# Designed miniproteins, single chains, continued (5): the designs that were tried, part 45

Each design is a single chain, and the fold is of that chain. pLDDT is the mean over its residues in the fold that is shown.

## One batch from the design tools (miniprotein)

Design m17547
Fold by ESMFold2-Fast:
Structure m17547 (fold): chain A 100 residues (1-100)
Amino acid sequence: SPLAEALREAMREFSTKAAALMKTLSDEEKAVLLAILSEVQHEVELVIAGKMTPEEALERIKKKTEELIKKYKVSAEAAEKIKKIVEDFIKKVREMLEAI
C-alpha cells in the first residue's frame, strides 16, 4: 500500500530524529520520548490496519504528546525539542498523503 509505505518512511525518519534527541536528554525525559515513540507507532499501525484515519491518528499523537509532557513535567527546552520532532512528523505525513 502506498499509504503504508509513506507512513513507514515517516516513522523511520521520526525514529532517527528521536534517537538523536535521546542522546541530549535526561533518563526521565528519555522515558517520556520513548512513550511518545510508542504512541506514534501504535497510531500508525491503526492507520495501516484501516482502523483509523490518518487525520485522527495525527490529532491523537499531538494530544498524547502534550499530555505526556505536562504529566511528567518535562523541562521547557526538552518539551520544545520533543514537540518539534512530533510536529515535523505530522507535517511529513500530511505532505506524503497529498502526494498519494
Scores: mean pLDDT 87

Design m17548
Fold by ESMFold2-Fast:
Structure m17548 (fold): chain A 79 residues (1-79)
Amino acid sequence: MSAAEREALRHAEAALRHLAEGRYDEAVAHFQEALRLAPEDERLWELAAWALGVMAERGVPQARLDAYRARLEAARAAA
């Protein structure tokens, strides 16, 4: 595993901690960094998409979820 892949995993772990605490902006920021470091990792994308689903179930408005998804897609595309 490369240094970038290890750093991406650390960001994914931080994102999950913030998600558990209801800190959605911080969770998405960490997923953006993980996807930027490992844009080819489909598992990271699936994890980020799952996290948006959790936010939706917890009542986060659609407009905010759409903005989060756009940020995640932009991070993956910019790598």
Scores: mean pLDDT 86

Design m17549
Fold by ESMFold2-Fast:
Structure m17549 (fold): chain A 71 residues (1-71)
Amino acid sequence: ATGFDYLLQGMQALSQNDTEAAVAHFLQAYALDPRLVDQALVELRAALKDPNTKIDKAVVEKVIAALEAQR
């Protein structure tokens, strides 16, 4: 699988509020393609600031924290 494949799986897990799956898939995406995940981090941080987001912000915060710990 490519880094993009894991990024898509991570986004799917986020939409389902599956924290464990989201973290695992985003970490795999980062390991394969760190630059792709840096772009995703911009979108995740924007989602935290958007009051209309339907994704659980606690899940988004945990994904961001896990990715930042790898940098």
Scores: mean pLDDT 78

Design m17550
Fold by ESMFold2-Fast:
Structure m17550 (fold): chain A 75 residues (1-75)
Amino acid sequence: SAAKEKKREDILNNFRQQLFNSHSIRTLSDRQAFVSSLQKQIQDLLDLGKKLGDQSLIEVAQEMKEMLDRFINGE
C-alpha cells in the first residue's frame, strides 16, 4: 500500500538524516558510539522483521546496513 511504502521511505530518510548530521562528530570515541548506535538500530529492525516474518522490514534493515557500510568506508 502507499502508506506502507511511505513508512519505509520515512525510515530510510530518517536514517539518511542521521548519517548527514554526523558531520558534527569530532572525536573517534563519539564516532564509534554513533556507529554502534546505528548498528543497533539496524539489528533491532532486522530482528523485528524476522520475528514478524515481515520481508519489507528485513529489506529496509538491509538497505540501512548498506548505507552505514558506505558511510564507514568513507563514501
Scores: mean pLDDT 84

Design m17551
Fold by ESMFold2-Fast:
Structure m17551 (fold): chain A 83 residues (1-83)
Amino acid sequence: SVQHQLVLQMANLGALLLAGSIWLRYNAPRQKIDQIVAQIQALVDEIRAFLAQHGDQLSPGLRADAETELKTAEDFIAEAKQA
């Protein structure tokens, strides 16, 4: 289902955000931070495209949760680029 696909993408984004946050907190090499930022950005772009195409088929709550996680990811990218 479209809901199931979005949940899997959100879970993948959450895992990358957790890894990135740990790496940033413990001063991981800049190359690793840049690589995970690129992966997070790519997944953010994929999820936004998915929401644009399938948003009307999604529960309002799931769409709201996805938008919240995307905002968290965008905030992380901004913070990581300035570190």
Scores: mean pLDDT 88

Design m17552
Fold by ESMFold2-Fast:
Structure m17552 (fold): chain A 100 residues (1-100)
Amino acid sequence: IEAAVERLGRERLRLVATVFALADRNGDGRLSKEEIDALNADPRGRALVAALQRALGLPVTGRLDDETLTVLMAELYRAGITEPGDAARAVEAVGAYVPA
């Protein structure tokens, strides 16, 4: 967690980890089409994805599209969040991101 905070910063880590933990409903560390579709249908998920897109300099669609997913996975890899439950543990350690 400390290395992830150093690489991304605390707020970016919160945002990235919260989006992934919310999307990865079965905790397997991977996102299925069904999980992505469920996130995109959830108003809370759309708000979190919009905040992530703003933070990453991406078009703000509020949907976890292929471009957003690619950048999200790159940020998770950079943070060392690569195993099942890692995103949930990161959220527990640094706190969940709450959209304003």
Scores: mean pLDDT 75

Design m17553
Fold by ESMFold2-Fast:
Structure m17553 (fold): chain A 76 residues (1-76)
Amino acid sequence: MRRSLNVIYLEMAKRDLKEAGKDAVEKILKVAKFSLENAEDPEEYRLVEELAQMILDIDPSNEEARKLLEEARKKL
């Protein structure tokens, strides 16, 4: 199975967020937004949803993460 570059970036972003936590949120938001804009497959939308939820678990007041979560769920 050929994994899209977008899926690879999203999986790496999940790792970065787990390791750096709050300090990675701003960088990971940029990756998630880029991936959502270029997403074509349900797997990509699910990974954006997971990332947005992880960011909200760290920073519940993050408006960008909330918007990403809603938009990703809308595409599923």
Scores: mean pLDDT 77

Design m17554
Fold by ESMFold2-Fast:
Parts: sequence; C-alpha cells; structure tokens
Structure m17554 (fold): chain A 89 residues (1-89)
Amino acid sequence: SMREEWEERAQAKLPEIARESLAPLEEIIEKGEELPPGTLDGQELPPELVLEYVRRVKELLERVLRDGMSLEEVRERMEEIRRELLAKL
C-alpha cells in the first residue's frame, strides 16, 4: 500500500528528515510567545503548550540524529508527548 511504501521510505530517510526539520523548529521556538494558539488532536493549545510541543519534537529529532532512533520509536515518543500535552489542558 502507499502507506507501507511511505513508512519504509520515511524510516530510511528519517535522519535526513530530522536534519531538515531542525532549523524550521528552531525558528518557531525563537518566536516564542508570538506563536498563535494551535490545535492538537482537535483540542486548542495555548501558545505556551505549542512551544513546549515544538521543543519536545526538536529534542526528539536531535536524538534521532545522535542515537539512530527508529521510526517506530519516534512514533511512540510523539504519542507520549501528545498525551502529556493534552493532559495539561
């Protein structure tokens, strides 16, 4: 399926994707309190939680580059971050 093909390509390209994502995420972090409210899983997030989400994602991507994390591990960490942020609402 297209999803399985995408997942295999994403796994192989995960370090490249992580590298390319770091600068945009850092730009979002630098904007800080200027960030608009966001949404996560249909829930509105205040700018402070959007900033925390972006910082946690950046830290996760830095771990991918340093430690060679798998796509499955990244997915599990992303779900954990999502649950923790939604619990703060």
Scores: mean pLDDT 74

Design m17555
Fold by ESMFold2-Fast:
Structure m17555 (fold): chain A 63 residues (1-63)
Amino acid sequence: SAVEVVARYGAEEVARALREAGASEEEVQRIADEVYRKMLAEPDVLSALQTAAAEMKRYLERL
């Protein structure tokens, strides 16, 4: 599905942003997996993208 494709790319992009921000590889993998799962649960592509953006912001503010 389109959501699945976007979830895969979104999780990879979140992983990249977290690595650049200095997160540990263990944290990056856990967060990317969580974001991927949450995105897959969304009903459409826009909702999935909004979820990815919100989760990334939340974790970057924590770092």
Scores: mean pLDDT 82

Design m17556
Fold by ESMFold2-Fast:
Structure m17556 (fold): chain A 86 residues (1-86)
Amino acid sequence: MEEELRKWLSSTAEEVKRLFEEFKKDPSEEKLERLLKYGDAVLDKIDKWIEENKIGPSLKDDVDALKALIKKAKEEAEALYKEKLE
């Protein structure tokens, strides 16, 4: 369970980075929505796992880092969208 969660956190962080890089290369509303929806879905899943007591203290730093990554990617993508496409 914990090892599977750690692998999911790692692969999810890479997917967030991938979606953000794709958006930066060619910004569009569709790519922004994809990044925002994916980020929100990930945050919802993490919150559910915390509530279900599936995330132990050993994963707290990894979870916090992923949440910070998602927040930063969303904020920067929204700012770039407003500047370049609005």
Scores: mean pLDDT 81

Design m17557
Fold by ESMFold2-Fast:
Structure m17557 (fold): chain A 68 residues (1-68)
Amino acid sequence: SAKAAAAEAGGKAFAADANALAASQGINATVTAELVDEDTVKLTVTVDGQTYTANVSSESAVAYLEKL
């Protein structure tokens, strides 16, 4: 769906920006984003070998894309 595609794009844009910020600050962190369903984007953050996950709404992911 168009909502799912926009949410995936927003999540990936957030991950790319977060990775660029981490690199600029000398932080050993990697962020990835995956669309898990039409309403949910899963963020995975690995910091110094420790992995954390969080679910964000597709609406929030789309809102991030619209602010670029």
Scores: mean pLDDT 82

Design m17558
Fold by ESMFold2-Fast:
Structure m17558 (fold): chain A 64 residues (1-64)
Amino acid sequence: SSGDNQQRAQQMIQNADDVRQDRMDTIRSDLQRGRITQQNGDFQIDILDHQVQVIYDRANQMIS
């Protein structure tokens, strides 16, 4: 049913937001520790943003 798809889509979005926060914390930690450069951090953030967008697009398709 559309209601079940809507709940699942919301769970996917929440999980994506949680993963994004965790990965952002890791990137910030790596930058602070000097494990990666600012350019590498920016690149990883760009990839993360694209991954989150893919999940959002998928969630939207489930409720369309």
Scores: mean pLDDT 85

Design m17559
Fold by ESMFold2-Fast:
Structure m17559 (fold): chain A 64 residues (1-64)
Amino acid sequence: GAGTAGRGAAEAGKKGAAGGATGGWMNQLSGGDPEASRAAVEAGQAGDAAASARWAKLAYEGGL
């Protein structure tokens, strides 16, 4: 349900923040979108998992 998904998303946000920072670096090295990658890293460091995930997705979609 939405409540359970919200709790899981908040907990995944903490793990996603660390993953977002690592993913941002790897994305820059792979020649992804550096602007979206930087925004994802910044959001991840701020603990905003939703923004970090959104920017990571935009970096991936920008490569399409």
Scores: mean pLDDT 57

Design m17560
Fold by ESMFold2-Fast:
Structure m17560 (fold): chain A 99 residues (1-99)
Amino acid sequence: HMSLEEQKKAFQEIVKILRNYFKMTDEEKKEAFGKILEILQKLYPELKGRERLVWQAFEEALTDENEPPLLQAIRFVSRVDLLLAKNKDLPPEPLPFEL
């Protein structure tokens, strides 16, 4: 079981990664996603094998470069929870790219 403080720390790390996201190259964006995915899978082991779902949530949340990184992170994490619940009975799908 992860403590509330560990969850808050992980969320803050995600926010820091997202601060420069829209200034990143495609390669840097893939690296940033990889770091975020690793953070989330340490907190929520149920996301292992659900990397495609996490990527979908990421794409859907990171659409407005003028939105504050904190709000982007909130929308991203909320979208992960929503998609995980919606797709709980569906087979896991691989990422469309290698990290």
Scores: mean pLDDT 77

Design m17561
Fold by ESMFold2-Fast:
Structure m17561 (fold): chain A 85 residues (1-85)
Amino acid sequence: SELEQRANQLQEYARRLRAAAEARDKDEAAKILRDMAKDEEDPAMSKLLTITADLVEESSDEEAAELAREVAELLERISKKLLSE
């Protein structure tokens, strides 16, 4: 189903963001967020993802890792909601 595919995509982005956070690789975290923004059809959501990527790049490695973890957690929560009413 389309919802199942979207949920799986969000879970994959969440895993990648968690890996970047663990590695304290803010450049990779920002790249993942920019890739998400490019794939996003909603202009408002695309802008939010781009702003989040900018914030990650402008932050310290520790702050960027925390931001990446928070985004990953949000994506995981959205994914679960898409798979259940």
Scores: mean pLDDT 85

Design m17562
Fold by ESMFold2-Fast:
Structure m17562 (fold): chain A 80 residues (1-80)
Amino acid sequence: KLVAMSPLMKKAHLRFAEEVFGIKVPENPTDEEINEVMEKVNEKLREEGKLAPPGELPKLTEKEKEAVKKINQEMKEELA
């Protein structure tokens, strides 16, 4: 669940889901919709065996790196 996450973090995760997995996300998702999207993402990650801790996945694809960089930059601007 994303209930414990900040709104910015939730937004970042939703964008990551769209950019990386092509999951369609509503414009203004409710917490319930966010949880549903993240559950689908986690299920997809489990199927692909990618749910390991970051320390065990030191590599990201170029596309994933670009998406993460873009999201992180947006988060830094908001958190600054």
Scores: mean pLDDT 63

Design m17563
Fold by ESMFold2-Fast:
Structure m17563 (fold): chain A 68 residues (1-68)
Amino acid sequence: PSPRTLDEMIATWDALLNLDREEARRLLESLLGMSPAEIDELLDLAERGDSDALRSLVLGLVNRLLNR
């Protein structure tokens, strides 16, 4: 997707993680089939304000949704 769309998706994920970590965890497990341990590691990185980690997560989601 365009850089603008990626930035919007990152902002949406950041807002979700700040408001409801448990809901974000459930969505990642349901949509991506990730283990709870993998989700916890990604959410911990996101909570630390690592924008690169969030970007990687968003790119992974986009790749799975668009290429499946």
Scores: mean pLDDT 62

Design m17564
Fold by ESMFold2-Fast:
Structure m17564 (fold): chain A 103 residues (1-103)
Amino acid sequence: NPNLEKARYLLELAENVPNMSKEELLEKIEELVEKYDLPEPVAERMRELIEAGNLNSLALLLGGLAGKYGGTSEEDWDRTIEQLRKANRDPALIEGMELLKNL
């Protein structure tokens, strides 16, 4: 199942984010744009998180992308986004999640 393979790859990438350099992370975002049809507005939010050094938020956004391939429900997207807003998380993470919900 190509979608489950993509979801697994993205979850493994999210777990590996703390072990990667800024250069390696930026190269991975370009790979996701070229090979995985990641929309440029989402890629921009991921690059903003990398530049800010907010690797925890980048990992969550990659997990969100994995959930898109895994079939996360609209109710679960709304709940996650609302929790991130109430926790005053990084705007690039919240905007990225909203963009992924609407794919």
Scores: mean pLDDT 85

Design m17565
Fold by ESMFold2-Fast:
Structure m17565 (fold): chain A 78 residues (1-78)
Amino acid sequence: MTPEEADAALRAFLEEHGFKLQPLSEEDEKIARRIAEELGVSLETAKALVSYLKSLGFKMTPEEAVRAARALLEALRA
């Protein structure tokens, strides 16, 4: 999957599941930047994904957030 395909897939998923953008802390923004770098998606998509994961009650360490984002992207490929 190309970075453009990954960005589009995550954006479609967020829209389908009721996108909710919440204010991000500086720590959450750092997590979003790491997701953007690791997956090659836009920072805007990564920030939306962090907001989504937090809304589900996930424990947000950088390692867990990147793993969850990657697992979601792999599920969207299938």
Scores: mean pLDDT 74

Design m17566
Fold by ESMFold2-Fast:
Structure m17566 (fold): chain A 82 residues (1-82)
Amino acid sequence: MELSPEELRRALERRARLLREQAQKLAAQGKTDLAKLYQELADDVQRLVDMLDAGTPVEEVIARAREIEEKFTKKADALRAK
């Protein structure tokens, strides 16, 4: 596995930033529920960075990231179906 903790940390920081930007764009479009969901995902991704800084193994952080993304996808799909 070639992904270092530093590479994972940078990827998560970029992801959190992109999610916050998307939340702001959705809020400006009046898509308040979807904007809120993107902001919650950004906060969850930021917590993964904190877990890496606390010494959590990369494998555990990746597993947690997958769980967070799967939950987000299900909630986002439910909101888009309306």
Scores: mean pLDDT 83

Design m17567
Fold by ESMFold2-Fast:
Structure m17567 (fold): chain A 77 residues (1-77)
Amino acid sequence: KKEETYLKNLRAFLLDASDSLLRQMLLLGIERAKKEGDEEALKLYQEALAALEAGDRESAVELFVEAVKVELEKLKK
């Protein structure tokens, strides 16, 4: 469905993104999740940022995509 296509495209985009851009997107995600009170997405974004800072881009991208999936599922309701 549309959501799965979006998440697939997001993953591909993030894998090709610079570390600087990925970090900026993660910081924006953290700020958004805090404002929305989305503790689940917040935790995933924070773990993704930690993975990126540790040099684990693959885990950072996977955690970022999972956080976005959590946010999208809440928007459906």
Scores: mean pLDDT 82

Design m17568
Fold by ESMFold2-Fast:
Structure m17568 (fold): chain A 119 residues (1-119)
Amino acid sequence: SEEEEKLKEEIIKLVNEIKTQVDYFLDRVAKKRPELKDFLEETKKKIDSLFNDIISAIENGDYETAKKLIDELEKLIGELYQKVAPYLSLTERLLMEALYQAIKDKLNEIKKILDEIES
């Protein structure tokens, strides 16, 4: 339906906004903490793969798979934050915590839109 296509476009926009925020986080940490470079590069590859799979699932109307992949993405980002947090200053931790919360809020918004499409 026209309504379903508009909701898909909204989800893809939110996914791309999250991707931009995650890429910014990874780039900032890598520049300040070269010892984490290999870990961050490996994590980025996993995150990029999940974003591609989420977009493909949404485009194909596989909303159940999209929700599962979003949960995997949220878990992976949470693990990333926990792994890098000890290497951050107090100010950087507060900024990264705020970014992580913003990402979680957007992922939850995507899941709500997916539930609306399935209704």
Scores: mean pLDDT 85

Design m17569
Fold by ESMFold2-Fast:
Structure m17569 (fold): chain A 74 residues (1-74)
Amino acid sequence: VAEPSPEDVALLREAQAAIEAGDLERAAALLRELTASPNPEVRATALAALAQVLAQQGRLEEAEAARAAGLAAA
């Protein structure tokens, strides 16, 4: 089982806090960093969360691209 690094966990927590605060731009930036993670579970989680954040911003084409990439990473 691939375990996330402490750095990945910290970034995921920051992204979640940004979403809860309504800072969707910051959340998207943090989630984009996580899509480069060497851990495939972290990448899949980040891409799924990024797709949701982008959809909430009305960036539907980018949201669909992130969703498709997340499915390919799973």
Scores: mean pLDDT 80

Design m17570
Fold by ESMFold2-Fast:
Structure m17570 (fold): chain A 61 residues (1-61)
Amino acid sequence: DAKEKAIEAGKKGAESGKDLESASNNGQRAAVGLLARNEATAEGASLGGKAGYELAKKKYG
């Protein structure tokens, strides 16, 4: 669903980052990109950004 896709996009974006800051930013931008294209809800985009940040912290924090 739209929420699941946003969470997946956030995590995928975070995986492309080189450090905590870039990974967090990439995750958030990926999730927000789906919202801008009406492919996710605002709630889904928020959850996707948070999931990306948590993944980034596990890898770089």
Scores: mean pLDDT 74

Design m17571
Fold by ESMFold2-Fast:
Structure m17571 (fold): chain A 77 residues (1-77)
Amino acid sequence: MREEEERERQAEQAAERVRGSLDLLIRHLEATGPSALPLVREAARKAREDAEKDKAIRERVLEVVDRALAEAERVVA
């Protein structure tokens, strides 16, 4: 029970941190234009790579990364 709650809490915290960082970059993309898209993609790739190493947070963080990348692509479309 406590281990599962702690695991879920850590996944949520990791997801929130990644979401915050990517959201900031997406706002920069909105202000700067498509030239900033590679920066968002690189940050998302690094977050995905880091998440893949921790099975406890992987699924939740990858969900946030995929959502942020979809939003960035939508902003530049």
Scores: mean pLDDT 79

Design m17572
Fold by ESMFold2-Fast:
Formats: C-alpha cells, sequence, structure tokens
Structure m17572 (fold): chain A 61 residues (1-61)
C-alpha cells in the first residue's frame, strides 16, 4: 500500500542518517552494523549493501 511504502522510505532515511552519525562520531562498527541490518530488513543484495556502506562512509567524511 502507499502508506506501507511511505513508512519503509521513512525508516530507510532514518537508518541511513543514524549510520552517517555513527561514522561521523568514529563509531565505525556501529555504522556498519546499521547498514547490514538495513540490508537484511529491506532485502538488499550483498553488492548493494557494500555500495551503500561505501556511499554512507563517504558522506560522513
Amino acid sequence: SPAEQAARQTELVRAANEAIEAFEAGRYEEGRRIVEEMGERFGLSPEQVEALLRSLEETAA
């Protein structure tokens, strides 16, 4: 449903922001864990998880 899609998008954005904050704080292991959990929950491939991890780390730098 549109409501379920919107809720998922909101959750993805929140998780991405939390990962960026963790990387900015030097909590790299926590940030990586957040990204891996996102991948599992949202059905991302291992390749997509690796690409997302790299992008969020670059954003935090």
Scores: mean pLDDT 80

Design m17573
Fold by ESMFold2-Fast:
Structure m17573 (fold): chain A 82 residues (1-82)
Amino acid sequence: SRLVAEMVAMTLILASSPEPSAEDIAAAKELLDRAIKENIPVPVSFVEVAKGELRDYLLEKLGSRPTAQLTGPDGTVATVYL
């Protein structure tokens, strides 16, 4: 899914900066809201790299959801929120 690829890219952006910009935080929240609305699995790494208010937002939306391990088309295994 393109949205999954966008979440992976955002994870790398958030991980590379200890203080992500307001734009990156807003984009991350928008990606999460779209994933939830479309029932697309969210990588747990997306939450793990988040800090402060963004992490609290992500955990509030995802923390009660079940997790699973999924294999991507390239053979990469990732843990995701369902």
Scores: mean pLDDT 80

Design m17574
Fold by ESMFold2-Fast:
Structure m17574 (fold): chain A 93 residues (1-93)
Amino acid sequence: MSDEELRKALEEADKNKDFVLKGEEFITLLKKLGFNLSNEEIKKLFEEFDLDHDGKITPEELAKKLGLDIDMSNFTEEDFLKILKKLVEYLSK
């Protein structure tokens, strides 16, 4: 999947541009990335990534779950695209 496709999916899901994904935003993201998953399956994945169980997934939680070492003090959209690329690889296995 190209960085342009990942950026497009992120822009449609993260309308607030805060890089924090709520349940509905996470559903939108996975569907835009082309995953044919039910809303129930996506909710189960959301619970797996929502390490704090606060109803939100942060970039730090995604990076930790996916085993990525990313500097959160200087976090950029390009760093989020790296997380999304790893998420696609994780879900495509």
Scores: mean pLDDT 76

Design m17575
Fold by ESMFold2-Fast:
Structure m17575 (fold): chain A 99 residues (1-99)
Amino acid sequence: ALADLGLALANAGAKLLALGAEDVAKGIGRGLAVVGAAIGAKLALEKGRIEEAIKEAEDAVRIAKEALAAADNPGERAGGALGLAGGELLLAAAKAAAA
């Protein structure tokens, strides 16, 4: 489920790169860094490290917000929004596991 979602986000990122060239590449590059952090949080959760998963997911959300704020064009904003959505999803999952 979460791993499948990570792959779906990466595939969507690749399609957006094909549409927007360099500008989308900048946005997606930042978003893919956030997806990497989100995968780290998922792995920590699977190992029973809920506290670490929450921290990594919070870091992913922070990085995604910074990437979105730094976006100068529609392609970069699309990439940043993908990263933010992925980070927020992992944070919600980690917090649910902690409850």
Scores: mean pLDDT 67

Design m17576
Fold by ESMFold2-Fast:
Structure m17576 (fold): chain A 60 residues (1-60)
Amino acid sequence: SVQEKVDKIVAYLKETGSPVSQDELAEKFGVSKSTVSRLRYVPNIEVIEAAGKRYYVYKP
């Protein structure tokens, strides 16, 4: 399901501890950019816009 994929992306961001681009997350997890954009509603996920790209990072 979409929620299970979102949960896996969140776990990956927690393990990584670094910003990861929307494009990389979409490709790595086989999901649409719209699915990745749902991360903005997850607690402790921050969205960063840089160099024409959108990044997601886990901030405790």
Scores: mean pLDDT 84

Design m17577
Fold by ESMFold2-Fast:
Structure m17577 (fold): chain A 110 residues (1-110)
Amino acid sequence: SAVAQAVRQRIDDAVRQLDQVEEQARQEKEQAHFLGVAGSLEGRGDEAKAAFQQTVAEQDARVQQARQQLEQVLAEGEAADPDAAAEMRQRIAQEQARRNQELQRQRELR
């Protein structure tokens, strides 16, 4: 149905947005960590630590906002078409499980 298709599309869009925000947050935190190490070696340890903590807090807030947006879209989808929303929740759970297994496998290889 048109409603089911709209529900799936909005949830897919929100999932893609969350994935992009989480990836951006990882890159920003990694860059901030690198700058923090460099700052500590230059004798700016307190400044570097404060800057790193600020970046972590900012990026965590962005990820939390994106997760709240996804939950809102899922709730709206469930109200509009419970079956389509349930299907999408299952697909999200399966993808999360796949990613968790991949990360676990990578840890075992190191």
Scores: mean pLDDT 87

Design m17578
Fold by ESMFold2-Fast:
Structure m17578 (fold): chain A 67 residues (1-67)
Amino acid sequence: GVQEAYNAGYEAGKKEGEKGDLVAAMNAGIQAGLEATKKNGISPEMGKVAGALGGLDGAREAIEAKK
């Protein structure tokens, strides 16, 4: 569901967040969330939104964990 798209975005954003770019992390989250929707029957639009939110949250955590 939407949680799977958010979780996929979170992991992708966390990885990109190590580079310190929240926009890049959001975009990575969108792509991961969209990919997750293929398995969960969620609309692509919902997957993009959930992935973007997850990506930003993951990036913030990665940045905080490093500095």
Scores: mean pLDDT 76

Design m17579
Fold by ESMFold2-Fast:
Structure m17579 (fold): chain A 75 residues (1-75)
Amino acid sequence: SAYQIKVYETSLETALAYAKATGDPRPFIEMLEMLLKVSTDPEVKKAAQEAIEAARKGDFEKAAEYAKKIVELLR
C-alpha cells in the first residue's frame, strides 16, 4: 500500500541520516538486506545491492540516490 511504502521511505531516510551522523551504516544495510530477502523484482534487488555497497564504502550520497530509486520502484 502507499502508506506502507511511505513508512519504508521514512525509515530508510532515518537510517541514512543516522549513518551520516554516526558513521554507522549498519541499520541502513540491515533494512536493505531484509528487502533483498523478500523482493522478487530484479531492479529493486540491483538497486538495494548498489545502495548496500555504497553505504559500506561510506558513500552516503550514492546510497541516498539508490534508496530513492528503490522507493520509486516500490511505488
Scores: mean pLDDT 86

Design m17580
Fold by ESMFold2-Fast:
Structure m17580 (fold): chain A 99 residues (1-99)
Amino acid sequence: SAAARQEIERLIAQGKYEEAIAAFRAAPGTPDVDDWLLAMRAYLELGKYEEAIALYEEMVAAGVEPDAVDYALLAGAYDALGKEEEAKELLKKAKELAK
């Protein structure tokens, strides 16, 4: 909902990333691309790279197609974990989608 997204954005703006993730998980209904993006950013800001990757897998399983920004953030998570080849492949996908 719009109210849930505003709350998540407010929490992120305050650096309350754990609370933002909790608000995302508690939100009623199906998350859209922007909701998943906010949760992914919160995990990355916390340095929870493996959880960010798991969130991406949940997003895809829910039938939501990642956009160029999603793939770029996911590439950052893989790079932070030392998975350079996976990060490069995800950056290629991000560049293709940005066309």
Scores: mean pLDDT 83

Design m17581
Fold by ESMFold2-Fast:
Structure m17581 (fold): chain A 75 residues (1-75)
Amino acid sequence: MSESQQTSIIVGSTLLSIAMGLEGESLDAILARAQQIVDTSDLSDKSKQDVLDASLAGGRRGLETVRRVGRERAL
């Protein structure tokens, strides 16, 4: 797989995880989706770790954004 294709998968998985977090999905659901992408993608072990790490970070960022913005708007 080309570097461009690997980067696209990592970026796409990160954006999907942020979107899932913004929609209020649990971290477990976000991680399960990231794991499925990894399991169905022909990626190197390093790239699989990069996808999981980036997806977890993205999901956390999305969830934190919803919690922060939701609280500020409710106040």
Scores: mean pLDDT 76

